# Designs tried in a protein design run: designed miniproteins, single chains, continued (5). Part 83

Each design is a single chain, and the fold is of that chain. pLDDT is the mean over its residues in the fold that is shown.

## One batch from the design tools (miniprotein)

Design m18885
Fold by ESMFold2-Fast:
Structure m18885 (fold): chain A 81 residues (1-81)
Amino acid sequence: SPEVERAERELRKLLLDYLKENPNLSSSEQFLALSAVSEAQLYLRQGKPEEAIAFLEEVKAKSNPELQAFLDRVIEVVKRT
């Protein structure tokens, strides 16, 4: 749908901006950010935005404050789908 395509573009931009603004992220930190966005996009393609939000909130609960702030922005994009 156009709404999902818009959300995917916004999520990709958020991820790229996050990685660009944080060049010293470890490989594991980069992997966590990429994995969270990829899984959220998969749920959105399946028409499951509520499951995407639940997944992201679980990841957020176990994350450091910087990643939590990034995941909050990801969750807001998903909520607008």
Scores: mean pLDDT 86

Design m18886
Fold by ESMFold2-Fast:
Structure m18886 (fold): chain A 118 residues (1-118)
Amino acid sequence: MTVEEAIERIIKAAEDGVSAAREALQQAKDNYEELSKKYGKEKVDELIRELQRAIEAMEKAPEYAKNRDIDGVREAAREMLRAASLAEEAGLNPDIVRTLKDAALEMLQAADELERAL
């Protein structure tokens, strides 16, 4: 894989991850009272904070990749995996959870390929 191909994969994974995380965030906010009743307010608040953090991290991942900051790309992917885990624990839509996990794993794979291409 070329450096340019690895960066393009990171950009796409970031876009897919941000889109899914925004849907997860909307679902958590729309169902806040029901989820807080079932899973506890602290758990739902943690999920909302982590989804927001994962969105911010994923939006920065393209710049990390461009700057060859592999650790920054990997950290963005780990934040998304954490958000996916919390979303699964809070009973969010399984298809959204899968998309979050897939985006994070694709970003980790692309980060490994970027590191190998350097």
Scores: mean pLDDT 89

Design m18887
Fold by ESMFold2-Fast:
Structure m18887 (fold): chain A 83 residues (1-83)
Amino acid sequence: MKEQLIEEGKKLAEKGREAYNKGDYKASGDYFEQAGLNFLKAGHYDEAAFYFEMASYFYQKAGDTEKAERYRKLAEEARKLAE
């Protein structure tokens, strides 16, 4: 199960990069959010923190300041779990 979460998280992160390359910041944020959640569920806290920071960044670019702040804080909490 955790292996499946990691593989799906990697595919979601790739889709996030594809959305970013097309200038779709909201879709990029949504995909990186989902990637971060998959890594969080798998116990891969450093990877989860990284993708939540990516989600926060792209939500900020999309003008969704509430989601940007939410995932910024979730990234900080995931980093604490990794340390």
Scores: mean pLDDT 88

Design m18888
Fold by ESMFold2-Fast:
Structure m18888 (fold): chain A 84 residues (1-84)
Amino acid sequence: SMLDELLELLDEFKEALENNEPEEKIEEIRKRLVELAKKASEEDQKALFKRLLEYIAEAETKGDEKAVEKLMELGQEVGRAVKE
């Protein structure tokens, strides 16, 4: 399903951050996720935001400030894209 693809891309984004992958690769995953989110239903978008918020809380608990920042940036970009 589209939701499964969105959550898989979010997991890929999180893993790339944890593995300190190149910024270019992280940006490519982010762009793919944002474009897919624009095409998703409101329910799927809400489920994506719920998982993203869980991952932000997890990163915050681990003290991973960079991951928190990048996940919050992703959430803001998705939010802007789906409101248009």
Scores: mean pLDDT 85

Design m18889
Fold by ESMFold2-Fast:
Structure m18889 (fold): chain A 88 residues (1-88)
Amino acid sequence: ATYTVTVILPDGEERTFEGETAEEVAEKVHEELGVPRGLVLKAIEEVEEGETRYFLGDELLEGATVEELRERARKAPPLAPGLIVTKH
C-alpha cells in the first residue's frame, strides 16, 4: 500500500508526505515538522485501504468537512495538527 498524509499547521500551511510504508511517512513528517511519529502511525492504523480520514491530533473527526478541519487546526497546538490521511 501507499500512504499519503497531509499536515495542516496552525498558520494554515499544508504539507503533504507520501511513502510506501506507514513508518516511512511517519518519519518524514517527524523530520520535517516535529510531529510525533506515534501520532502519525496511530492515524494511519485507523484508516482502511482506499479510505481517507481526517484527524485533529489523535482525534478522529467523523462527518467533518476539510474546511472544518482547517478551521480547527488553526486553533490547535502545533503538536496536535490537522491530518488528512489516505491509504491507497
Scores: mean pLDDT 79

Design m18890
Fold by ESMFold2-Fast:
Structure m18890 (fold): chain A 61 residues (1-61)
Amino acid sequence: MAALIARGREILKTELGLSDAEIDAALSDTDLISIAVGAENMVPLNEAFKERLRERILARL
């Protein structure tokens, strides 16, 4: 569990340039696990997800 959460955070930092604070503001542990599992199956983050995530972060920051 903790390793998948950490992996999800790393992917978001690497792919989208997000900080830990931005990730914590927009996503749950379940979201991070889903991202990590998707990456293990070579599924990239979809564009709609990236756009929605950006909107959530901008609304809070």
Scores: mean pLDDT 72

Design m18891
Fold by ESMFold2-Fast:
Structure m18891 (fold): chain A 67 residues (1-67)
Amino acid sequence: MYSEEEIENAIEKTEDEEMKKLLEQLLSLIRYLDEQIEKGVSVEQAQEARDLAREEATKLIEEIEKK
């Protein structure tokens, strides 16, 4: 799975406006969930949701890099 920094780098590298928008939305969600985990709010649910968002971001980044 990619880190937040790796996702940010992918956003900067892509010229695909739709892909960039999707990655930005996923990054925002990941950051929100990381904040919830740090606060101890619904940690288990937040961790699961963060992992799913990171998996989705990974798939999009791999699609960009395959070209």
Scores: mean pLDDT 79

Design m18892
Fold by ESMFold2-Fast:
Structure m18892 (fold): chain A 64 residues (1-64)
Amino acid sequence: MEEVEKLRKKAEAYREGADQAEKLATFYADIDPEQAAHYQTVADRMRKKAEEYEKKAEELEKSL
């Protein structure tokens, strides 16, 4: 149970990080497209990490 909660909290943290990175990507789109692309890549990776932690939480719940 506690491990499932920790994984879900990690997923939430990565989702928040992704939201912030997406805002930075939007901000830099007109100023520095390379920087914007970098932040978009960071956001995409954080979204993927959030999904991975969510899946790990689901698998742990099924094993309990």
Scores: mean pLDDT 82

Design m18893
Fold by ESMFold2-Fast:
Structure m18893 (fold): chain A 82 residues (1-82)
Amino acid sequence: MKVVEAVITAEDGENAEELGEGVEHSASSVEGTKAEAEVVDEKTVRVVIEAPDEESAKSAEKGFREAAKTTSGVVGAEAELK
């Protein structure tokens, strides 16, 4: 298995948990992947994406970045393939 670890930073007034749930749902729409969101604090959400292989993991990373960019209330998003 390959893992992608991602971090999202929310804007003031946004609910980090709700943003995390939205991004988790969008990321997990990539076939063969599983995504879990964890609220780190009021402004920060960590998302862990598991994929069966490196190619699927890269697709999941791309999907996450696209989802984060289209999610209102997100001011920062980073993803790293492990």
Scores: mean pLDDT 72

Design m18894
Fold by ESMFold2-Fast:
Structure m18894 (fold): chain A 56 residues (1-56)
Amino acid sequence: MLYRITQGVGQTEEGRLAAGPGDVVELVEELDENNVLARLPDGTLIIVHKSFLEEL
């Protein structure tokens, strides 16, 4: 399932900023009530807040 980041940022597990508004990501799994693990088109895994995502 594909989502667009509409606000905020996506970070790697190490805390590196890797994604922001306009980026398209694929949902990998839900981590908790607020956060998901998602994949960028280049294969980078990021943690992003659910409220920042819009389903495509």
Scores: mean pLDDT 83

Design m18895
Fold by ESMFold2-Fast:
Structure m18895 (fold): chain A 100 residues (1-100)
Amino acid sequence: MDIGEVLRAVFEALAKASEKVKPGESATETLRAGGLEITVTVSSPEERRLVLELRGPLSAEELRRLLRAIAEHFNARILREEVREEDGVTILTAELEFLK
């Protein structure tokens, strides 16, 4: 897994979602990187939080390790973490809060 590719995709999705979000609404962007489908949801322009979804043919432990690397890179706190398996893929959903 290329973590640099995944980190770039998370940043791009966050930037795009942040630009298109309107007051009282949420905005969602989805990109593919590192064999994963990466979805970022941002609510309100003042929100220092995002919902991150990572979907792919990785184990729950591998996705959790990747989530921690993403959180460390962006200096974010993990508020919520959920893992599900659907149709042979693992889905990790997390809520992150930026600390800067």
Scores: mean pLDDT 80

Design m18896
Fold by ESMFold2-Fast:
Structure m18896 (fold): chain A 87 residues (1-87)
Amino acid sequence: SESWASASVEQLGPDVFRLTMEARAVGTEEALVAAEQEAARRGGEMLRELEAEHGPLELVDRELVFERNEEKKESSVRLTLTLRAAG
């Protein structure tokens, strides 16, 4: 069983940011859950750093995508948050 977790921040404008948290796993649901938790942990760290630099952020959009390939036993989850700084 293999798992992969990622978190990234992209600046879309002067006060608009996109935080993406991705988890992928092959084999087990437990591996996917572990990867999701790690992606959330890293994303939370990035969010705290972003708020420290830009002040309070408002959630303006949220997208959650689940994909499963039963034949390959591969699963992925992507959570995307669009955030706007107040000033």
Scores: mean pLDDT 85

Design m18897
Fold by ESMFold2-Fast:
Structure m18897 (fold): chain A 98 residues (1-98)
Amino acid sequence: SVEAARHFAEAVARGIPELRPAYEKVLATADKLPDEAAGRLLASFVDAAMLGREGTEQAVAEIERLAKEHPENAKLLQETGDALRAAMDAVEARRKAA
Protein backbone atom coordinates (compact mmCIF):
# COMPACT_ATOMS: atom_id res chain seq x y z
CA SER A 1 0.00 0.00 0.00
CA VAL A 2 1.00 3.66 -0.34
CA GLU A 3 0.85 3.93 3.48
CA ALA A 4 3.36 1.06 3.83
CA ALA A 5 5.64 2.79 1.29
CA ARG A 6 5.44 6.04 3.33
CA HIS A 7 6.36 4.19 6.56
CA PHE A 8 9.35 2.53 4.86
CA ALA A 9 10.55 5.87 3.39
CA GLU A 10 10.28 7.52 6.85
CA ALA A 11 12.36 4.72 8.43
CA VAL A 12 15.07 5.16 5.74
CA ALA A 13 15.10 8.98 6.15
CA ARG A 14 15.53 8.60 9.94
CA GLY A 15 18.71 6.54 9.34
CA ILE A 16 20.29 9.06 6.93
CA PRO A 17 19.83 12.67 8.18
CA GLU A 18 21.06 14.24 4.90
CA LEU A 19 18.00 12.70 3.16
CA ARG A 20 15.48 14.47 5.44
CA PRO A 21 14.93 17.56 3.17
CA ALA A 22 14.53 15.31 0.10
CA TYR A 23 12.17 13.00 2.05
CA GLU A 24 9.93 15.95 3.03
CA LYS A 25 9.84 17.08 -0.63
CA VAL A 26 8.96 13.50 -1.73
CA LEU A 27 6.06 13.37 0.79
CA ALA A 28 4.69 16.77 -0.35
CA THR A 29 4.93 15.67 -4.01
CA ALA A 30 3.39 12.21 -3.34
CA ASP A 31 0.34 13.89 -1.71
CA LYS A 32 -0.40 15.60 -5.09
CA LEU A 33 -0.16 12.38 -7.17
CA PRO A 34 -2.52 9.41 -7.67
CA ASP A 35 -1.70 6.39 -5.45
CA GLU A 36 0.11 4.47 -8.25
CA ALA A 37 2.38 7.44 -9.06
CA ALA A 38 2.90 8.25 -5.35
CA GLY A 39 3.99 4.63 -4.76
CA ARG A 40 6.50 4.85 -7.63
CA LEU A 41 7.91 8.14 -6.25
CA LEU A 42 8.26 6.69 -2.71
CA ALA A 43 9.93 3.53 -4.10
CA SER A 44 12.35 5.76 -6.08
CA PHE A 45 13.27 7.61 -2.85
CA VAL A 46 14.03 4.27 -1.13
CA ASP A 47 16.14 3.12 -4.14
CA ALA A 48 18.12 6.40 -4.01
CA ALA A 49 18.79 5.89 -0.29
CA MET A 50 19.70 2.18 -0.57
CA LEU A 51 21.74 2.22 -3.83
CA GLY A 52 23.60 5.53 -3.39
CA ARG A 53 24.57 7.57 -6.46
CA GLU A 54 23.44 4.93 -9.00
CA GLY A 55 20.09 4.55 -7.21
CA THR A 56 19.71 8.35 -7.11
CA GLU A 57 20.23 8.63 -10.89
CA GLN A 58 17.70 5.78 -11.43
CA ALA A 59 15.25 7.62 -9.12
CA VAL A 60 15.70 10.90 -11.07
CA ALA A 61 15.01 9.04 -14.36
CA GLU A 62 11.76 7.63 -12.86
CA ILE A 63 10.79 11.11 -11.61
CA GLU A 64 11.33 12.44 -15.18
CA ARG A 65 8.92 9.74 -16.45
CA LEU A 66 6.39 10.73 -13.75
CA ALA A 67 6.72 14.40 -14.81
CA LYS A 68 5.80 13.44 -18.41
CA GLU A 69 2.81 11.39 -17.17
CA HIS A 70 1.68 14.18 -14.75
CA PRO A 71 2.61 17.48 -16.44
CA GLU A 72 0.49 19.47 -13.91
CA ASN A 73 3.07 18.44 -11.27
CA ALA A 74 6.17 18.52 -13.53
CA LYS A 75 7.82 21.48 -11.73
CA LEU A 76 7.31 19.92 -8.28
CA LEU A 77 8.65 16.56 -9.58
CA GLN A 78 11.72 18.29 -11.11
CA GLU A 79 12.37 20.07 -7.76
CA THR A 80 12.05 16.68 -5.99
CA GLY A 81 14.66 15.14 -8.33
CA ASP A 82 17.00 18.10 -7.69
CA ALA A 83 16.52 17.63 -3.92
CA LEU A 84 17.47 13.92 -4.20
CA ARG A 85 20.70 14.77 -6.07
CA ALA A 86 21.56 17.46 -3.48
CA ALA A 87 20.92 14.97 -0.65
CA MET A 88 23.23 12.39 -2.27
CA ASP A 89 25.93 15.07 -2.71
CA ALA A 90 25.63 15.78 1.05
CA VAL A 91 25.86 12.04 1.93
CA GLU A 92 28.99 11.64 -0.23
CA ALA A 93 30.58 14.80 1.30
CA ARG A 94 30.04 13.40 4.82
CA ARG A 95 31.54 10.00 3.82
CA LYS A 96 34.64 11.73 2.34
CA ALA A 97 35.08 13.75 5.57
CA ALA A 98 35.03 10.56 7.68
Scores: mean pLDDT 84

Design m18898
Fold by ESMFold2-Fast:
Structure m18898 (fold): chain A 70 residues (1-70)
Amino acid sequence: SMLEEARKIAEEEKEALIAAGVPAELAEELMELAIRGAELLISGKLTEEEKAELLERLRELGLEAERAIA
């Protein structure tokens, strides 16, 4: 299923982030955010407002990850 594929990709990305020095808890939050986005997209529930909110949270978590490995 598309959700299973999205979960696998998110888990692989999480492992890559941890290997790069991102704390496991932060990498897990990024994975969960990616899976949530995929679920909304697959279900047709991804509105412009939801998309904007998800992208903003992704940006914030990405900056935290960058700071964690600095």
Scores: mean pLDDT 80

Design m18899
Fold by ESMFold2-Fast:
Order: sequence, then structure tokens, then C-alpha cells
Structure m18899 (fold): chain A 95 residues (1-95)
Amino acid sequence: SEKQQIVDEFLEDVKRFIKMAETLKKTLDKETYDRVMGMMFGIMDRQFNYVLDTIKDDPELQQELIEQLEKLKEESTDDDVKDFLQRQIDLLKQR
């Protein structure tokens, strides 16, 4: 479905974001890294809000997205990434 495609594309964007965050952490000083990551989290939050609105009437896709985000959180070692993913999970669980 079109909604499934939007969820799948968002999950791929989240995976790319996590990999980019890991690369930036290795290449940037802490102050610059924190600033850039703040901007990137802002972009991802806006994309997530679009996804959330798109699937608001689809409980099966909401549950699938929760499960995939929980898996990504378990696989992550970065606390800022884990906090970001937990915020998205909490928003989905609140409807």
C-alpha cells in the first residue's frame, strides 16, 4: 500500500540517519557534532510527524513501525539515538 511504502521509506531514512550519525561522531569535534545532530534530529522529527499523520488510522502499520523502531533502539549504542527512537515510539503509543 502507499502507507506501507511511506513507512518503509521512513525506516530506511532512519537507518541512513543512524549510520550518518556514527560517521559524523568520528569526524567532527563534539561541539560541531552536537550542533549538526541537533539540526538532523529536527529534520527527522518533521519527517516522523508526516509519517505519524499518514498512518494515524492504520493500527497495523503503527504496530509494525513501533516494532521496527524498538529493534533499531536495541541495536543502537548511542544514547542520543536511543533517546530519539524512544521519543518516536512514545508518540506512536500515545496515538
Scores: mean pLDDT 85

Design m18900
Fold by ESMFold2-Fast:
Structure m18900 (fold): chain A 97 residues (1-97)
Amino acid sequence: DNETIEDMKKLIDETIKDKEIKNRLIKLVEKIFELKKRALELDNPEVQEKLREIFVEIGDLINEILDNAEDKKKVEELIKKIEELIEEMEKLLEEAE
């Protein structure tokens, strides 16, 4: 898991040239992995499975950002989707805790 976080941060740093977008994405990745650690503390398999599905969707969105790094408008739209998914994860965690 630590290797996956560092690998993802490295890919973002190497691929995204805009400093503000890069810093925003790195912070989102750090938040996502913090929420993943919190999910592992839950004694609720149904919520853990829902959170896992959201993590997969976020991973797909990050890959799409990396594939379209030069398209600022598309990157901003994808970041917004990730932020909405993070809010959904936080809500699921609050309801399960």
Scores: mean pLDDT 81

Design m18901
Fold by ESMFold2-Fast:
Structure m18901 (fold): chain A 84 residues (1-84)
Amino acid sequence: SMEKERLIRELEERLEEARRLLQSLKGKVPDEELEKAVRELAEKLEPYIEARGDGRLDELSEEELREGLRTAEELIERLKELAK
């Protein structure tokens, strides 16, 4: 479906944005504070990161993709707050 394809693209973009933000904060924010702030969200995103790496995002349901997208967006928001 076009909706599922859109969700996959948006999730891939948000996961990459989160990865780049995390890398940019390394050495600027103490590792302990960074890990403490994002641990729960990073743990929730691990299955999505693994599925993306394996090219298996298409195996996830639209609801699972929406949940992953919401979690990735929340992680990005927290990372942007740490960057201020």
Scores: mean pLDDT 85

Design m18902
Fold by ESMFold2-Fast:
Structure m18902 (fold): chain A 67 residues (1-67)
Amino acid sequence: AKELLEKNRETILRFIDRIMLEEGTLSYVSKEWADKAGVSQETLRNLLLGFIDPTPELIEGLVKAGK
């Protein structure tokens, strides 16, 4: 999990930055974010806030959304 996160750091950060730009906060997660990442809005919010550890599937979803 950590190795995949490190390899795709820039792509994941671009996804987060895009959403910060549109929403102004990581506490607000639109359905579009969740749909792009292939998860629920609650799961994505908890991941971004650091309440849950990213799984390989979540990392792949974030990479896809960040491209």
Scores: mean pLDDT 67

Design m18903
Fold by ESMFold2-Fast:
Structure m18903 (fold): chain A 90 residues (1-90)
Amino acid sequence: LDDHIVVGLEGKIDAETVPALEAQWRAAVASGRPVILAVGDIEYIDEAGKALIREMLADPRTVKVVVTGGKKKEEVIKLAEEAGKPVIES
């Protein structure tokens, strides 16, 4: 939907990928639109990736998290619950 920005999370979310993902996240927030985090097949999350995910979840623009699966599904759901964000499992 045009009224929402979707930010996708998949693969490895680590110190090497975080700068590019953070730039995309900042652009999404700057749009002024509600953001949906679409969590796909995440293989790995390090401390840098976890910090960015917490930042995205803490932002009031993030309205919900949609989780489609992956090895890190439970970890992301826990982070979303800690941030008080609604989680939809697909």
Scores: mean pLDDT 81

Design m18904
Fold by ESMFold2-Fast:
Structure m18904 (fold): chain A 85 residues (1-85)
Amino acid sequence: SLADIIKEMIEQGESISKLQEFLTKAINEMLKVEDDERARELLKRMLSLIPTANKDQLVLLAEALDYIYRGNLEKAEELIKKIEG
């Protein structure tokens, strides 16, 4: 999963900037092929959160992206809302 990749990157000592670059690329690639408007709106909300996200929040964003990939938009939105407050 993308969450497992982000967790491994953190354990290997990767910088926040590298984590942000990885997730930004993953979301932008998904936006190129996503036809569902609700999923696209969630992906755009996630992109807006990446620049200010800490490592714990980047893990939550990766988990949200995994849920969007599986079609579970409700669980993805729950995780996004936790970061937004």
Scores: mean pLDDT 89

Design m18905
Fold by ESMFold2-Fast:
Structure m18905 (fold): chain A 85 residues (1-85)
Amino acid sequence: MLEQLSEEFLEELKKRIEEKGPELKAAKSEEEQEKIITELAEEMFEKFLKRLEEAGVKLSEEEKKKAFEVLLGNIKLYASHVAGI
């Protein structure tokens, strides 16, 4: 159940990052790229927390912080690959 939920979330995440590819390539500065990535991470993290809540999973504040840091890192890595940055 959690594994399947994670797989569905990861597929949605990949598509969302790929949709941002052209915007990331068009960004005029590293600061603009970081803003796009951070805003996407915040959007996707809210969706992730909602999916976990619907599945009956409650995270502590420390677990939420760690989960966000992992998500942000993964988004940065994949966005760099997709955008060719």
Scores: mean pLDDT 77

Design m18906
Fold by ESMFold2-Fast:
Structure m18906 (fold): chain A 81 residues (1-81)
Amino acid sequence: SLSEKEKKVLKELLKIAAEGLEKGLSREEIRQRLEEYLKKQNVPEELAKQFLSLVMTLVDLARQEKIPAEELLKAAEKTIE
């Protein structure tokens, strides 16, 4: 299970992704912003890779299925207990 600090990091990544989608940012720009945040938070490499993969999967689903950016925040709440 994730620690409270790790849950907070994941929730913030999902917020960054949702805001990027709402602003019409490219997939690459969203990915860069997520990677920058993870680097600043000094998240362990393996966990950072897992978080990035999860969030980018949700970004890709939002883009493909045209789900609202707000659905990423709902997914965060369900994933993070």
Scores: mean pLDDT 78

Design m18907
Fold by ESMFold2-Fast:
Structure m18907 (fold): chain A 77 residues (1-77)
Amino acid sequence: SKLKKALEETENAKKKVKEKDVDGAIKELSNAVGYSGAPPEVQKEALKAVSYALNGDWEKALKEIEKLKKKIEEHLS
């Protein structure tokens, strides 16, 4: 399902953040947004996660990815 793929990409993004791979995290977050159908609230949370990753704030990036996951579940469930 698109929900399952979107959630898998959020987990991949978390792995990239833990590896401090900013480019990898952005790619996986973009994939998650794409599978979600890109609703505005999902895009907003993904952009926050990207901003924290770009600033090297890995803990806040992970927390925003968790919020992104919840927004995707709310939209696609």
Scores: mean pLDDT 85

Design m18908
Fold by ESMFold2-Fast:
Structure m18908 (fold): chain A 68 residues (1-68)
Amino acid sequence: SMEAVMEEVDAFFRGMRVGIETVDELIAEGLLPDKGSILMPLIFRAAAMAAQGASDEEIREELRALAL
């Protein structure tokens, strides 16, 4: 249904926001370089995870694990 599609789209944008916030924090901590070619795959991974039902906390934990 269209509602299910819209919920997935909303989740995707939530994941983008969480991903951007998380990579910004990791850059501030010195764990990631401020380089789009490195940051973009992490942000898109966050978006995909959210669309698949992951919580904000699960997304943050995964991105931090990948940065280490």
Scores: mean pLDDT 86

Design m18909
Fold by ESMFold2-Fast:
Structure m18909 (fold): chain A 74 residues (1-74)
Amino acid sequence: SPLEEAEKKIEEVLKEIRKLLEEAGKITDDVFSRIVELLTELEKFLKEKLDEEEFKKLAQKTVRGLNELLREAA
């Protein structure tokens, strides 16, 4: 379903961000720019596939996951 595809895509994007942070060893402007690109692509995918309520719930989950990764990298 679109919801399951969206959930899987969020997990894949967060894992890719984790890998970028681990490989870089620190949050640089270059790493941050790559993260922004990944999140921009994810937002477009989610907005196209999901209704407003589903989008809000998965956006909140994405933000929580991203905050956890950034906290671990700091």
Scores: mean pLDDT 82

Design m18910
Fold by ESMFold2-Fast:
Structure m18910 (fold): chain A 67 residues (1-67)
Amino acid sequence: SVEEMIERAVERIAERLGLDEAQRERVREALRTAVETQNFTTEEEIETLARQIETGLRAGEEARAAR
């Protein structure tokens, strides 16, 4: 199901970035909202979105470190 795909994506991001429970929930909500808003139904679409979120989080850390 789409919900299972979202949960799997959240777990992968959390593992790679070392997210706490609150951060995991925020990522889960962002993915769920985007899936519902954009009517994503395929695993490929969800994985693409998850990768974009992960990239954005890494870029945010880089910007913070540069400051």
Scores: mean pLDDT 74

Design m18911
Fold by ESMFold2-Fast:
Structure m18911 (fold): chain A 99 residues (1-99)
Amino acid sequence: KVKELLEEIKKSKEELIKKVKEGDTKGAVESSTKMVKYSDALIEETSDKKVLEEALKLVEEAADVVHEAIKTASLEQQMDLSTSLISLSVTATVLRKKI
């Protein structure tokens, strides 16, 4: 249910941050894809503002980490991370609109 989706978003965020710090951009893309998927499921499941605010905080924190990583990444890594950043930013925008 809702709490389980929030925990999955939190886990995926923690995995994403770890992968970004390790320079594993493929792993970072996979983790961000999970975050987006669980966030989309959460948006369909609930209209609770407090729950959506918690999810937004997690997604925005992940997007900030990816954004900072792009600044020091190689061109190939930047392409992968930019895709993740766009997806996370779109998800954050949808969450903000529902709050």
Scores: mean pLDDT 85

Design m18912
Fold by ESMFold2-Fast:
Structure m18912 (fold): chain A 98 residues (1-98)
Amino acid sequence: MEEVEKVIEKLREAALNGASTEEIGQALRDAVEVLRKLIEESPEKGMEAADKIVEETKKAYEEAQRTGSKEQIDNAKAVYNGVKAAADRVKALAEERQ
């Protein structure tokens, strides 16, 4: 889904390109909104999208740990942890709708 791909790109940019706390927060809110809409259409697709977003932000965090500065590592960790928390909440909502 094109919206999921755009959210992943924004989250990767927030993780790796020196985003502010406000920009990271906005990217996480946008991700939650996209996932909630997907769950309303299909709980299965919403859960798959949540897993994909978690996987891609984990890859960004691993990339930052391998080659990044301390600031990039800290930002990527914040994005990854935020995405995991959001995905867990979204999956709980999907399970209630199944």
Scores: mean pLDDT 80

Design m18913
Fold by ESMFold2-Fast:
Structure m18913 (fold): chain A 65 residues (1-65)
Amino acid sequence: SMVSQASAALIQLVGGLLEGEIRYRSADFGIRIAGRGLSVDEVRKIAKELLKAVDEGKLFVFEER
């Protein structure tokens, strides 16, 4: 789904602005939502929504080790 594609961007987006339950290490993917027609404010809002999706189990998350 579209949310799954955003999962790779979480490491670049949420990790840079807001950290929490997301610890996705992008070794294969280097996707950034920020700078793709989104403002910094929009990026922050998306980060909050993605955190909610992760908690609901709707977005893939990678746990650190």
Scores: mean pLDDT 46

Design m18914
Fold by ESMFold2-Fast:
Structure m18914 (fold): chain A 86 residues (1-86)
Amino acid sequence: MEEQRRLIEAAELVALARMYLNLAKKLEEKGAPKEEIIELAKKAIELARRAIEIAETVPESEERRNIIKEAEEVIKEAEELKKKAE
């Protein structure tokens, strides 16, 4: 039960990180200031990294692997977006 709660928390953090990343991408499309895009990308990276840390405290499972994989994808996309904006 506690392990399931941690996986749910990690999944929620990944979802939130994806929301920030999507917002950053929309702002980039609209030509918003680079500082705003960088700030949102950093927030997405921070949340995704927290999700990985929480997921890693739980024993290996398919659900855990999927959460970590999704979080790593968010980090990669957010870092690419941040680098383009810088």
Scores: mean pLDDT 87

Design m18915
Fold by ESMFold2-Fast:
Structure m18915 (fold): chain A 64 residues (1-64)
Amino acid sequence: MSVEELSKEMGELLKSAPEEVRERLLRAANGALANGNIDALRKGLELLKEGDYDGAIEVLEAAG
C-alpha cells in the first residue's frame, strides 16, 4: 500500500472517531506521516479498523 493510500484510508477512519480522540489521533497520524514511518502508519490503520483508538494513538505517537 502506498503512502497516499494509507493517508486516505487513515483520514476516512479518523472521521468515525469521537471528537476528543480524533484531534489527538490526527496529530499523531500527521507526525508519523511526516517522519515517513510506514510500519507505524500501517499498524495504526489496522488498530483504527478494529476500533482500538488508544492502541492507534500509542503506536502513532511513538512514531512521531
Scores: mean pLDDT 78

Design m18916
Fold by ESMFold2-Fast:
Structure m18916 (fold): chain A 92 residues (1-92)
Amino acid sequence: SKYSVSVYLSSGELIAQSEETEDAEAVLETAREGMKKAAARGEDASISVHSTGDRAEMEELAKRLLEIAKELGLRARVVIHGDSILALVELA
C-alpha cells in the first residue's frame, strides 16, 4: 500500500507533510512531528492521511494516530472516509 500525510494548523498553515511512500511508519512519524509542532504553538491541528490500503490497514493507521495523540497529551477525533483518514487534534 501507498501512504501520504499532511498536517495543517487550525490557521490553515501546512506544518508537516510526507511524500507518497510505502512506509506507514514514516507517515505516522510525520503526523507525530506535526502534532508536536502544533502543540508547541498552542494550536489545534488537522491531519489528513491518504492510503491505497484496505479497511483493516486504514483502521490500524487511525488507531495509531489516536495513540500518538494520547502519548502527546492531546485529544483526537478520527474519521475514515474512503481512502482518507481525517484526524482533528486538539490541545487537552
Scores: mean pLDDT 86

Design m18917
Fold by ESMFold2-Fast:
Structure m18917 (fold): chain A 70 residues (1-70)
Amino acid sequence: SEDEKLIEEYKKRTEELAERLAGVDPRFAEFLRLATEDLIKQYKEGKLSLEEVKKQVDEMIAFAERRLAA
């Protein structure tokens, strides 16, 4: 399904960013992994819509990319 593919893409992208952050900001790397896992869990439990997950993950990715550029 499209929803399942989007969740898989988010997991992959946040994992890649967390690996890159681990050498620069290990606390943020851990936060990014845990926050992504929590958002996906809340989505699976019906507590968050896919649109809400997308918004939150997109914001975290943007912040991570800015942190890596700094």
Scores: mean pLDDT 85

Design m18918
Fold by ESMFold2-Fast:
Structure m18918 (fold): chain A 79 residues (1-79)
Amino acid sequence: MSVREIGERLYELLQQLSKEDQEKLFEQMEKQQQEITAKVNALVAQGKYDEAAAYAREETRRLLLEGLELAEKLLEEQK
């Protein structure tokens, strides 16, 4: 699945989540994004630009996939 397709699916599920579950999802994604940014900045500071770019791409994809998995789990728990 492409990053765009993952993002589109995540957005669809987000619209079906309660406000409380949306907040849980955003909290997880924000924490992961902060960790990714910190590591990317550390690599950039070391002059490792190619490694930073590769890391950012891979971890952003993982963040979206994990967000999708959490959104699906939260929807199941609403039953």
Scores: mean pLDDT 82

Design m18919
Fold by ESMFold2-Fast:
Structure m18919 (fold): chain A 79 residues (1-79)
Amino acid sequence: SYIERVEVTRALLERKYSKKYPQLNDEINELTDRAIKELASTGDEAKRQQILNDFMTEVAKLINEAREKMEKEGKLPAE
């Protein structure tokens, strides 16, 4: 389900960021909670797909910003 995809995304990002970037983790959790509530409020497939796409786009922006900060600080994880 769409809700499961959102929850799995949250869990993966929490494992990567929660210890080193707690603020980013909190922002991702807020986006996740919003997406789940919106998905639970509608049965329209097109709207649900749009909610998932918007969530994934917003998460990608947050991660890209965090990655740029890590690069500037020399803290990128090894390849």
Scores: mean pLDDT 77

